# Ledger of designs, part 104: designed miniproteins, single chains, continued (4)

Each design is a single chain, and the fold is of that chain. pLDDT is the mean over its residues in the fold that is shown.

## One batch from the design tools (miniprotein)

Design m15623
Fold by ESMFold2-Fast:
Structure m15623 (fold): chain A 70 residues (1-70)
Amino acid sequence: MVVDKSKEVNVPLTNTYEATLAEAKKAADAKKLILRPMPGVKLSEEEKKAIADKLEKEFGIPVEIGEPIT
């Protein structure tokens, strides 16, 4: 049997670190966070990486940037 993604949570990536952090806190018991850019988010690639890095530092778990939400 294959164990896939049972501890990974998708979190909406918003225009600010603070708003994204608030969403991530709702899933703080996850083992991995995947940040999904929300429709209308106007962040550069560098800003997305900065938010992911800060969240990884804050929670001590892997944080990845996933595909944008439609």
Scores: mean pLDDT 74

Design m15624
Fold by ESMFold2-Fast:
Structure m15624 (fold): chain A 86 residues (1-86)
Amino acid sequence: KKEGIEKLLKSIETLLKAANERPEQRDVALRRIRATLRHLAKGLDDEEFDEFVEKVRELAKKYATPEFQAEIDALIDEIRAEKEKS
C-alpha cells in the first residue's frame, strides 16, 4: 500500500522532470497524472487523497515551470470536483 503510493509519486516526479526538459512531453505528463489522480480518487479516502495531491503540488513547485504548475493545480481541482460528485 505505502510502496504503491511512493511508486506513483516517483512516476509523477519523473513525468514532471521530463516535461520540464522536453516541453513536447507536457501533454503526455498531464494525461498520465490525470489518470493516476482519477484512479486514486476512487481508491483512497478523502484524507489520503488530499495528502497525495498536496505531495503532487509540492513536486510541481519543485520540478515544473510556473505555467505547468498552474495546469497541474487546475487538474487537481478538476479531479477533486469529480471525487466530490461521486
Scores: mean pLDDT 81

Design m15625
Fold by ESMFold2-Fast:
Structure m15625 (fold): chain A 77 residues (1-77)
Amino acid sequence: MSKEELEAKLKEVSERLIEVGSELSLAAMKLSLADKHPELLSEEEREELRRRFEELLEEEKRLQEEWLKLGAELKKL
């Protein structure tokens, strides 16, 4: 890959990491609020939020690994 391609991919991954991080933060806040105010969400709604939170965590981990890999490739140039 060229340096320009690596930099473009790093930017794309970085932008997606920010988006996923924002969604994780929102989901964590909603779960925390539901724990303090159990009347706000049903158990089914809480389970759905926990499932979504786990999916977002997996995506963030994948994106972080990709970012590190691309950064290592860029450092070789």
Scores: mean pLDDT 82

Design m15626
Fold by ESMFold2-Fast:
Structure m15626 (fold): chain A 76 residues (1-76)
Amino acid sequence: MLTEEQRKRLIDALVEVVEKKFGPETAEEIRKVAEKNNYDIKAAVDYIKKKFGKQTADEIFNEAVRRVVEEARAAA
């Protein structure tokens, strides 16, 4: 199970990827969904899937995970 800090970090990475691809308004909506759902990764990803489709949601999630993993490896 991810800690709250780990979930927040992954949500931040996911929001950054969305902002780069779709702009700040869409990124803000993803952040609000995450905050409303106690930073539940599944809730944020499900929202992206409903709005942009499964393929786009998978690409965004994979990029967010890649960023978090690279940060963790750089810090180790």
Scores: mean pLDDT 81

Design m15627
Fold by ESMFold2-Fast:
Structure m15627 (fold): chain A 66 residues (1-66)
Amino acid sequence: LDEVINKIKELISSGKLKEGEKYSVKELAELLGVSPSTVSNALKILEKEKIVEYDKKTKKYVVVKQ
């Protein structure tokens, strides 16, 4: 889990995941080579840290500006 959280943070810092862009759990699971449940748990932690926000309209996560 911590490895996946750190990898998502790295992808945001490198610009591969861009601020304001929307990503599904499935897209990130495929990109990272991990299960959708692991990505979902990582994204919930990042949402609590206010790094991403869940968009109910698209059912995707948005990268938020810090």
Scores: mean pLDDT 78

Design m15628
Fold by ESMFold2-Fast:
Formats: C-alpha cells, sequence, structure tokens
Structure m15628 (fold): chain A 117 residues (1-117)
C-alpha cells in the first residue's frame, strides 16, 4: 500500500460513527503497522476479488459471511492488508452513505477480533 492509501484508510476509520474512540485507535494502529512485503496468497485471490466486487457494487448482503470465510484462511498480515484495501476502496466509492461505510468497517473489525485477537 502507498502512504496516501494508508492515510485514506485511517481517515475512513476516524469518520466512523459505529466505533468507539478506543476501537478506532486499535484499528488505526493495525493499519499503520502493515508489513509492506505482505501480499495476498494465490489461493485467497478468488474470494478477495469477490469481496471487493461486492463492495464496488454496494452489495452488502453476503459481505459478513465472505469476510468470515476469508479470515478463516488468511494470515493476520494478509487480513490486515485486505481490510485496509477494502477501506481505501470504500473511501473512494461515489454516493456511499456513512451507514454503508460503517457496515464495511464493523464487518472487517469484528472478523479481526474473532480470528486474530
Amino acid sequence: MTEEEIEEAIELVKSSKALSEEEKEELIELIKNIDPNTTISEDLIDIYNEILAHILNKDFSNLEKLVDEFAKKATKDEFILFMATALVLASKLPNISQEEKDKIIVTFYNAYKKYYE
């Protein structure tokens, strides 16, 4: 991720109305500490692309289930990179509501806590 993309992800987290200030600080720290050598493994690419396509189309009906399936297979570093990438994508979507942004943020953060905390 570029420094600009990291800043975009952090600003999206800061703008959340669904997270406490403590939860925002925890999530921001995870994003800031992304290993720049992390890549998504090839066996995760299909589900990764499917989740990003759902976000692009604002189709959130299966988002929680797909993110949960990704989290079961991904390493912690792969998950944090994917979460940050999804947040950058959400920040750039035209006509996305704050409620829709918060749904993406909360879905990824809850999966992180469930599988990696």
Scores: mean pLDDT 85

Design m15629
Fold by ESMFold2-Fast:
Structure m15629 (fold): chain A 105 residues (1-105)
Amino acid sequence: SQQQLQQQLEQLRQQRRQLAVQYTALGIELAALDFARRLIREGRLSQADREALLASLGRALRPDTTDADLLAALDAAAARVQAQIAAVDQQMAQLDAQIAQLQAQ
């Protein structure tokens, strides 16, 4: 029925909106990781900043932790976020195609 079609369309639109919010949040997270890399390269992180950064990445600061170790941890985090962005982008494209097909009925 036309009511069932409209209900399915609204459910897909709600899922699409949720993915758009997630996509935005992941973009902000990636930008924050890039900013942290810049601060490390410029020598602008305090000891407290290094501890906070590593804690946010699920790591503990050690006396032998180098800037290279911090950059490697940020690279690993960025790779994970980029993979999530790609997955969400693909899901959004699939939903957009499904919405267009249902609207054509």
Scores: mean pLDDT 86

Design m15630
Fold by ESMFold2-Fast:
Structure m15630 (fold): chain A 71 residues (1-71)
Amino acid sequence: GEEGARRAAEAGAAGDVQAAGRAGYEAGLKSGGNTLAMDKAGTAAAIGAGQGDPERARELAFAGYREAEKA
């Protein structure tokens, strides 16, 4: 859940796209195991990290987690 989203945000801020994607995926799993939610969380984290903006990476990772939590 939230710890996975936190890990995704930290990895994304560090610029580690692969780790950010994995942490987002794990956050989605803990939020209900919905495949769409898992994909959204992972993709948001990876996109943020890929833009080279740590603040944006953190925001997108948490946004993905919130979508996963609602699913």
Scores: mean pLDDT 63

Design m15631
Fold by ESMFold2-Fast:
Structure m15631 (fold): chain A 100 residues (1-100)
Amino acid sequence: MMPPEIQKLAKEKSEKLKPETDEVQAKYDAGTLTKEEIVALIKKRVEAFTEILSLLDEEVAKQVKELLLQAIDAIKAGDYATAQKYIEEARKLVDEMLEK
C-alpha cells in the first residue's frame, strides 16, 4: 500500500510535468511531434516515477530506472523487441514490490 505522503508527491510531480505533457500532445495532434521530443518527455517521466519508487524501495527503484533507460535507448535505436523486454521486466519488479 502506498503511503499518503508518497501519493501527494506523485501528484505534485505529475502536475509539474503536465504543461510539457500538454505541449507534446498538442504537437502530436498537429503532426509536428519529433521522436526526440517524445523520448525527452519519457525520460523526465521515468526520472519522476523512479524517484517516487525510491521512497518505497531504493534498490527496486534503481533497477526499474536502469531497465526503463535501456528501453528508451532501444526505442531510439529502433529495437522495439528489446525495449518491450526491458519494460516487461521493469513492470514485474514494480508489481512484486507492490505485492509485498
Scores: mean pLDDT 75

Design m15632
Fold by ESMFold2-Fast:
Structure m15632 (fold): chain A 72 residues (1-72)
Amino acid sequence: SAREAYEQGLALYAQKDPRAVSAFAEAIRLDPRFSPAVWELMRALADPAISSQIPADELAAYRALAAEVLER
């Protein structure tokens, strides 16, 4: 579920694990109206401890996803 993906993302983010970003993105995919996942995705993407571990092309794709959801 979106909540389970979100909670997994929070656990991964506490460890500065870049998989947190994919977990928050999965929560958004399952429920695009689940705003807590969008805010946590943005927070993780802004954190250099996370963003430095993600390839530039994947980072750009996650930033585009966050921007698209915020335009709603």
Scores: mean pLDDT 82

Design m15633
Fold by ESMFold2-Fast:
Structure m15633 (fold): chain A 94 residues (1-94)
Amino acid sequence: MGLPEEKREEALEKIVEEAEKEGIPENFLLLLIYMLKNKIPLSVYSDEVQALLDENNATTDKEILEVVDKWAKSKLTEEQKEEAKKIVEELKKK
């Protein structure tokens, strides 16, 4: 189950803050937030993501982020995307 729930919330807040600062693509951020909030391990998709990166010859950070963002867009339904957006909004409120 990974991190305790209170530390998971702290990690989510930090990810959102760092993503805004670093310009992380929206779809990838939303997928990451959704997975972390719902306790879905990233390892579930590690082989799929690796194969996708290899197929697209993604070697630079920019190329990797572009491929991952496009992939992430395909993994979230509109409902899941809206859920993730609400989580981001809640993490930003006092």
Scores: mean pLDDT 70

Design m15634
Fold by ESMFold2-Fast:
Structure m15634 (fold): chain A 97 residues (1-97)
Amino acid sequence: SPAAEAALARARAEVDEVLARFRAGEISLDEAIARLTAILRRLAAETGDLALVEEFARDALGRAMDALRALGASEEEQFAFVNAFSAAFDALRAEMA
């Protein structure tokens, strides 16, 4: 729908901004995690489309992991990110079931 396309476009732009700020050292890893999970939750609330949210979450996770590796993030930091993001997604999936 046009509304879902608009929500997705906004979410993608916000992920791009979060990752750009994180790469620039303007926000912490914890702040990046918080912002990314808030974007995912809002997209879920606005669309009600679990398949769309799941596809978006996988893309966002992949892009964030690429940013972490490029910045030389530790294995512990990478693990913390994956765990936090996966927990947020699992909570959203349960709410939408």
Scores: mean pLDDT 83

Design m15635
Fold by ESMFold2-Fast:
Structure m15635 (fold): chain A 70 residues (1-70)
Amino acid sequence: GAMMMKKKKEKKEKFKKMLMTDLGLSKKEADEIIKELEERGLTSLQDVVNAAIARKLIEIGDEIDAELRR
C-alpha cells in the first residue's frame, strides 16, 4: 500500500546515499543497483554491498577492456 511505498522510498534514498558517498558510485550507478535489488526483492545491507562490489568489478573490467582496445 501507500505507506509501504513511503518506507521503501526512504530506504532506497538511504542506500543510494551510501552507495554514492561511501562507495563513490555515480547517481546513475546507484540507481541501477537499487533497481536491480528491487527486481530481486533484495533490500538488506549485504545485498546492497554485494551488488555495489559486483558493479564496480564489472566497471573495472570494462575500463581495462576499453583501454586495451584504445
Scores: mean pLDDT 70

Design m15636
Fold by ESMFold2-Fast:
Structure m15636 (fold): chain A 76 residues (1-76)
Amino acid sequence: MSLGELLGDFLARSDEPPKVTLEQVSDDETVLTLEGRIDGKPFTLTITETIDREKQSTTYTLTLEHDGKTTVRVEK
């Protein structure tokens, strides 16, 4: 599943449009945070984009905190 598909599916499952925060942590790292609710329970989805300029590659790390459970996924 692409990052766009995963984000689209997650946003479609949200009870309301989530609050979006975008932060440039460094020249090679950007953090996108989505805060909202699914099934009346709060969630926080953090997506970290890391750019490896030597390899000309981008890695996305997704951390989902929902209903007391933390799930981490890495996409290259």
Scores: mean pLDDT 76

Design m15637
Fold by ESMFold2-Fast:
Structure m15637 (fold): chain A 79 residues (1-79)
Amino acid sequence: SAAEEAARERLVEVMERDAGVPVDREQMLAAEVDSVEALEAAVDELRRQAAAVGAWAPGGGAGLGAGGAILGKALAEKA
């Protein structure tokens, strides 16, 4: 849905802009989610984590990394 796509785009923007983590946009947009509400919960959780740690993409890895783990956890906890 358009709302789901908007929420996924917001996740990508939070990761790239606020957390400084490069992300596989197609992977994020295709991620399995329960609902728009679950996706919004993931956005909120990701923002909280990014704010708490500042730059949360440690050296050695690029891409989804910690962002992917946080997103996955938030979605699982929402279910």
Scores: mean pLDDT 56

Design m15638
Fold by ESMFold2-Fast:
Structure m15638 (fold): chain A 87 residues (1-87)
Amino acid sequence: SSAAARAQALAEKLVGEAEAYARAAIANVAAGDSDGARESFERANRVLLELRRLGAPEDAIARAQAYVDEAEAAMRADPANADLKAP
């Protein structure tokens, strides 16, 4: 149905937004920008919550969750790893 096609397209768009914000959070951690990292991580989490509220397909939610989990791991490791990592 057209409704299912629109729902799938919206879910894919939101997964892409979660990925972009998660990548931005990880990049900001690497750059030592704790404020930017936190803001991007919060935005990634809001997109994940929106996917859940919309009842998006489980595969879309799982992919967005994986991006958020990677960003969270980078945020939690920040004080020990970011300052010691040469690009």
Scores: mean pLDDT 83

Design m15639
Fold by ESMFold2-Fast:
Structure m15639 (fold): chain A 80 residues (1-80)
Amino acid sequence: MPLSSLSQEEARKKLEELAKEYNIEPDIRNIFFLPFDKRVLFAALYILSKGYAETYPYDFPELKEIIDKGVELAGFTGPI
């Protein structure tokens, strides 16, 4: 199933599971502790778990590109 079909609760559970697999907290600031191939997925799950309008740290320029890709993967049409 596409990631955009996940409920906020389902995305939260998958985010927690992915974070536990890599021994990190389910916080977007920990994204750089993940392997490269998991970072966009982690950002997408984080955005889905928190709601698009609530919380992702565009205040961090180094995260912006990964978050923008995560927003796209999550199925949101946010600012690019």
Scores: mean pLDDT 68

Design m15640
Fold by ESMFold2-Fast:
Structure m15640 (fold): chain A 65 residues (1-65)
Amino acid sequence: MLNTTPDEVAEKVVAAIEKIERIIEETGRPPSDEELREIARETGLSLELVRALAETLVKLREIEK
């Protein structure tokens, strides 16, 4: 986490977004806490950041209805 560049964080955020979007598309529901923990482990992002990304993506999908 220390000395992470903005570009490195951006790549991890994009990977997390893609994983979250895939879960929503395959299941029709928001990711579970277990799925969010798995994404955090796979991407190396904090669980709190992955949760914030999932909440943001769910809200964006609701606005686009």
Scores: mean pLDDT 77

Design m15641
Fold by ESMFold2-Fast:
Structure m15641 (fold): chain A 70 residues (1-70)
Amino acid sequence: TTLTIRAEVETEPLEDGTAKVTATARVIADGKELASATRSAVVPKDDIDAIDRAARELTERAAAEAVAAA
């Protein structure tokens, strides 16, 4: 059985000078989604390092939750 984990990160700029970073992880086996999890955080929109750290941390948390739910 082949287990696949897919992760996506989206960044949405907000009007107050922040950006919402959202990470979604999906666990797929045999062409079917077994579980998914989504995590988000708000960071300063012009701080690339903060966006990168949030994306990494949120992706790790989303993946762990999706795997636990699968």
Scores: mean pLDDT 82

Design m15642
Fold by ESMFold2-Fast:
Structure m15642 (fold): chain A 90 residues (1-90)
Amino acid sequence: ELTDVQKKILYKIDIAEDAVSKDKRLTEEQKEFFLKVADEVKELLKNLSKDEEILKVIEEGIEEARRRGDERLAEILEKLKETIKELLKE
């Protein structure tokens, strides 16, 4: 079963996905990229993966966004990383 911390993280990811999906400033490609990273993180959480693996997936997403020159997407992913990192420290 999921821990309370994992449930909080899933809830924060769901809020972020909803916000990104409704953000008219983002392209469809940016939205799809974010949702793919978020889905991978959700699967790792459901499979009780290590904190380091969860954070690494987000970090790799940030690096890929920056390689594409997408600073806005990188900032959105960085915010998600900080939110998850703070919850995992509990």
Scores: mean pLDDT 83

Design m15643
Fold by ESMFold2-Fast:
Structure m15643 (fold): chain A 114 residues (1-114)
Amino acid sequence: KLEEELKKLEEEVEKLRSLSDQQIQQLRDEARQKLAEAKATTDPLESFRLAVESVRLLSKVHFSGAPVTDEDIALLQEALDVLQRSYRQTTDPQQQIDIASAITGTAAMLTAAK
């Protein structure tokens, strides 16, 4: 039911909104670390997976209600750059579709953050 799905989403958002400043900073630190690993790897698929994980962490920061920082915008831009690089380096059509979907989602988050 729509009512049950809305209740579930409300509970997920409320949980994220209860995060402390320290927990929010930990999410940013983990996102930065994942992006550094993504940039250092020569494997496009590993780079893609690390960048997606970074975006998930930044998504949690966004839904926590914490103010958007220049760091958050910079990390989202870096994630988008990594995903675009992975797309160009990937030759498998199915992997290109998966990466393109992640690029679209990350670009939407970046647009919402600015």
Scores: mean pLDDT 82

Design m15644
Fold by ESMFold2-Fast:
Structure m15644 (fold): chain A 92 residues (1-92)
Amino acid sequence: MGFPIPEDPLTALFMARLIDKLLKENELTPAEKVLAYSRLAIYYYKAGDKENAVKAFKEAMELYEKHKDLLSPQEKAIVEEVFEKLKEVAGL
């Protein structure tokens, strides 16, 4: 199980921009930040923006390592599934 992912690269880019704006303008919990950066990485990847996908993925991993004790078991499972898919893509 992971996030709903658009098939269309333009829709993915639009969603990435929306998440980037939300991350900058809203107060988020550590769990919400990890999930938001994970979604941002997937959307940039689907949009063909590999550089920003890798950057967002690294941020998500750093936040997960720092705050994983604050995540529920269900949230950890979702994040780890997303990270596995992104590691195959990013080589991280």
Scores: mean pLDDT 75

Design m15645
Fold by ESMFold2-Fast:
Structure m15645 (fold): chain A 96 residues (1-96)
Amino acid sequence: MNIVKALEKSAIENLQFAKELVEKDVEAGKGYAVATFESLAETARRIPGLDEIAEVAEKAGEDFRKATSKEEALQVIDDAIKRIKEAGEKAIKYLE
């Protein structure tokens, strides 16, 4: 079982749902995305070898709090999904 792939899949599914919420209610979507980033960062910090994923999630949460429009919020989420995938691929190299 690859724990990195499990965390990546869960985070991406939650962020895709956050995008759907942002389209209907920006504040609700913003809250959900921030909670998702905080949860991912906390979980990754507790697992050896996943500190880079935690750092990506922490930065994405900060960038997302600075988003002032719906378009900016959606762009931050899309960028975060890409960076989570990149960090996950790197982490897999250190986990069997």
Scores: mean pLDDT 80

Design m15646
Fold by ESMFold2-Fast:
Structure m15646 (fold): chain A 62 residues (1-62)
Amino acid sequence: MSKEEALKLVEELVKAALNKNGRLTEADAAAIEKEVEARTGYKVTIELDEDGLPTAVTVEPA
């Protein structure tokens, strides 16, 4: 998978979590990061605000 595929997967998983919970928890972010790495081989970092809203997403080769 490419970096673009990893970014797309992160976006879909983030949207799913937000639709379900209205915000991301630290556990949600960690689970998404692990799943994207397992599927794509890319390390993902999701930065959350104090309210659990995503402020930044970074994708790097694992």
Scores: mean pLDDT 79

Design m15647
Fold by ESMFold2-Fast:
Structure m15647 (fold): chain A 92 residues (1-92)
Amino acid sequence: SMSAPIVKNIDAIDADIAAGADLRQAFFQMQVVDGMMRMMRGINVPADQLVPPYRRMAGSVDTVISRSTDPSLIDQATRMRSDIQRTIRDLQ
C-alpha cells in the first residue's frame, strides 16, 4: 500500500506527542505528512488508501487542539482539522 509510509509517519507523531514532545513541532510534522498526502492525491492514489491516514491525522490534530494552551496553534490546528474533514468527505 502506498499509504503504509504515511501511517508509519503518523504513528511516529502520535508516539512523540505521547512522550511529551513539543506540540508546535508535532503540528509541523503533521503539516509535512499532509503535504505528502496531497501529493499522493495528485498522482491518483486510490481514496480507500488515503481515507484511513486522513482519519488518523484528524485524531492527531484533535489531540494538539485539546492539549495546547497556545491560541495561535489551536487556531492553525482547527483550520487543518476542517481541511482534513472536507478532504475525507471529498474522497468518499
Scores: mean pLDDT 88

Design m15648
Fold by ESMFold2-Fast:
Structure m15648 (fold): chain A 70 residues (1-70)
Amino acid sequence: SLKEELEKKAKELEEEMKELIKQAGEYEGLAVTGPPEEQAKYDAKAGELYDQANEKYLEAKKLEKEKKEL
């Protein structure tokens, strides 16, 4: 059913969000302990991953709302 498809997609987005947050945290750790030239790169990558995680979160919430309206 369409509700099951929306629920599956929302769950996949939530799992992707969790993985992106985990990766962002790992890059934040590397930004603290790495060489100065690599720290900026790791910090930028962490920021990108947090932005992607936020996008996944908003998409999941949108699908949850659509599911509720069905």
Scores: mean pLDDT 84

Design m15649
Fold by ESMFold2-Fast:
Structure m15649 (fold): chain A 67 residues (1-67)
Amino acid sequence: IEEEGREAVLAGDVDKTIDLGEEAEKAGNLELSRQLYGAARIIAEQQGDTAKADKAAANLARVEAKL
């Protein structure tokens, strides 16, 4: 999952990066989930996808509240 997350981020795949963040969150790995959601937000912003950036930001805020 960590290697897959790195590959998704490098590929600029926002959807896969969010999905892997959700898997990390469900596994209780909140630090990895935070990193993946944060990366997804930045990538979505760079691509001009405001809706996906907002989704990633909401997921990031939820995970940060649990840390």
Scores: mean pLDDT 78

Design m15650
Fold by ESMFold2-Fast:
Structure m15650 (fold): chain A 94 residues (1-94)
Amino acid sequence: MALSLEDLEKVFNAIDLDKDGYISLEEFIEGHNKVLKSLGIPELSDEVLKEAFRLFDKNKDGKISFEEFKSVFSRETDEYTEFMMSLHLLTLKA
């Protein structure tokens, strides 16, 4: 997978609502649901978004750094990670 660094920064910054350089579980849920709402799509369950968050939280510290976020897009990914990347790309389109 080859997203540009600029595209990754745009997606990360769209979700990082308090601009602290990390995405918390709360910001991840809120950010995605805000995008879905703007598109007229029903909100996702917390369970789905928690699963998505776990796929990006490489070190399992309860937050996603830009380094962890970037690493997901540079690796071979399973079906769940592809779905979660689709959610992140959705924030870029809104």
Scores: mean pLDDT 64

Design m15651
Fold by ESMFold2-Fast:
Structure m15651 (fold): chain A 94 residues (1-94)
Amino acid sequence: MTTKTATTDPITRTSTKEPYSLVASVGIEAEPGAKVKGEGTGVVTSEGEATTEGESVELTAKSKKASVTTTVTVTNTTEGKTVTLTAVATLTVE
């Protein structure tokens, strides 16, 4: 099996905006008809409370390429605290 991972650069913010979104995108080469599993994860480090959500997807390749885009949204960030957000997207071909 083949796995590709993309990780965004860390983004650091003092909590002045909610929600804050970060996008990771990864592509992989797959034969037509191959099964591709996609997974999205957000990693948040903060001095306060933060909640993230990412996406997970399963698809069948219709061409020699598949891609997934992961959006990570930070919510419930404690005001005045530093939040560091990284988004990770992974594709696996079976």
Scores: mean pLDDT 62

Design m15652
Fold by ESMFold2-Fast:
Structure m15652 (fold): chain A 82 residues (1-82)
Amino acid sequence: SHSKEVAEFAENNPNEKETVEMIIKLIKELAEKYKLPKEVVEKAIELVKNNTKENLIEAEKLLREALKKLFPDADLGEPAAL
């Protein structure tokens, strides 16, 4: 899942600019594919741009909650323990 990919990138490369840009691209692709609310997408991108461990966890949580609301039967896996 994209939320798991965001968490995995955060764990491996928290301060890398390329990683942040890749995560933002994944968030935008997820938003387009699943028609995520603009407010959730904008907030997640803002959190990722700040690139702290806490902000990346919050971004993953927001995306996971939005996906679970739209797809309640989807198995999104466990959130990353960052």
Scores: mean pLDDT 67

Design m15653
Fold by ESMFold2-Fast:
Structure m15653 (fold): chain A 97 residues (1-97)
Amino acid sequence: GVSKIEHTKISDIPLGTKIKAIAASSVSAEIAAEQAARDKAGPLKPGIISAYVFDKPVEFDESLKAQIESLFKNVPKAKAIALKVADSNTIYVINKE
């Protein structure tokens, strides 16, 4: 199905959400979301800092939230991070502010 991109703050993502993939972009939310929508990370396109597809979905918990906040603080070029929800067309996108 068509991916549903939801722009959100990290604090607004429900704890316990099952995450299938994560992608970070130095360019835009849209590029991060496109990468996170893939079944496999594959070769990274220009503008993708990192991408990971989990073999088994991981729970969005305080630890994963802290890792994402740390990525925005420690990687100056990171502009957006996308989280693909497992068994859903939803992709949450967090912009650096």
Scores: mean pLDDT 84

Design m15654
Fold by ESMFold2-Fast:
Structure m15654 (fold): chain A 57 residues (1-57)
Amino acid sequence: SRPVLSDEEVGKQRLKEEALKSSADQVEQWEQLFRQTGNDDLSQVLADSKEQLLQKQ
């Protein structure tokens, strides 16, 4: 088909969503916020949250 639109992309997204929820849903959260928002306020919060995730270090 011309519009390279396939279930592969949809399937991958579904798998990614499930994998993230099991493996790292926290990563998805900050990534979602980054994409959804674009203001400096949230950018700073995301950066802080990212650092909190590295607390194990």
Scores: mean pLDDT 57

Design m15655
Fold by ESMFold2-Fast:
Structure m15655 (fold): chain A 82 residues (1-82)
Amino acid sequence: SKEEALKYAEKAAEALKAGNFEEAEKYAAKAEELIAKLPTLEEQVEVAAEAQILLLEAAGELELAARWRARLPAVLAAFKAA
């Protein structure tokens, strides 16, 4: 299920990079639906963050994507500690 959610996030990012905003929105919505069905909040946060990073990279927001990547381990560690 994590794999399937990320697959749709990758499809959304690819569509966005191609300038196909309608298809990007469709795949992003499917990824969000699959993320919401993941069994733990920690898994939902991890996959949602990875999906957002992919979309930021596709949109050319490379510095913002890098900042999200840098913060993700600390966020996941906080969830593990809770």
Scores: mean pLDDT 79

Design m15656
Fold by ESMFold2-Fast:
Structure m15656 (fold): chain A 87 residues (1-87)
Amino acid sequence: SLEEMIEELKRAIEELAKRTTDPGELIVEFQRKADELLEKAPPELQPELRRVVTAVTDAFIRALQAGKSTEEIAEEVLRVLDEILAE
């Protein structure tokens, strides 16, 4: 389900944030995980999953431009994912 895929993205971000203080490493590894999930996703879920990935990427870029730490960036991204899950 889309919910399960979003939960997997949340888990990946939480684990990555524990392992790195480099925002660049966080985004690269996030993009890798997102690509893996998109390739495995059923065709009917791919458009919604792409929308989620775009929202997360936008949140990441905004937090980076605001000068936030890797931990703060991860918190912002997780907040966006939680908002999507609440819809």
Scores: mean pLDDT 80

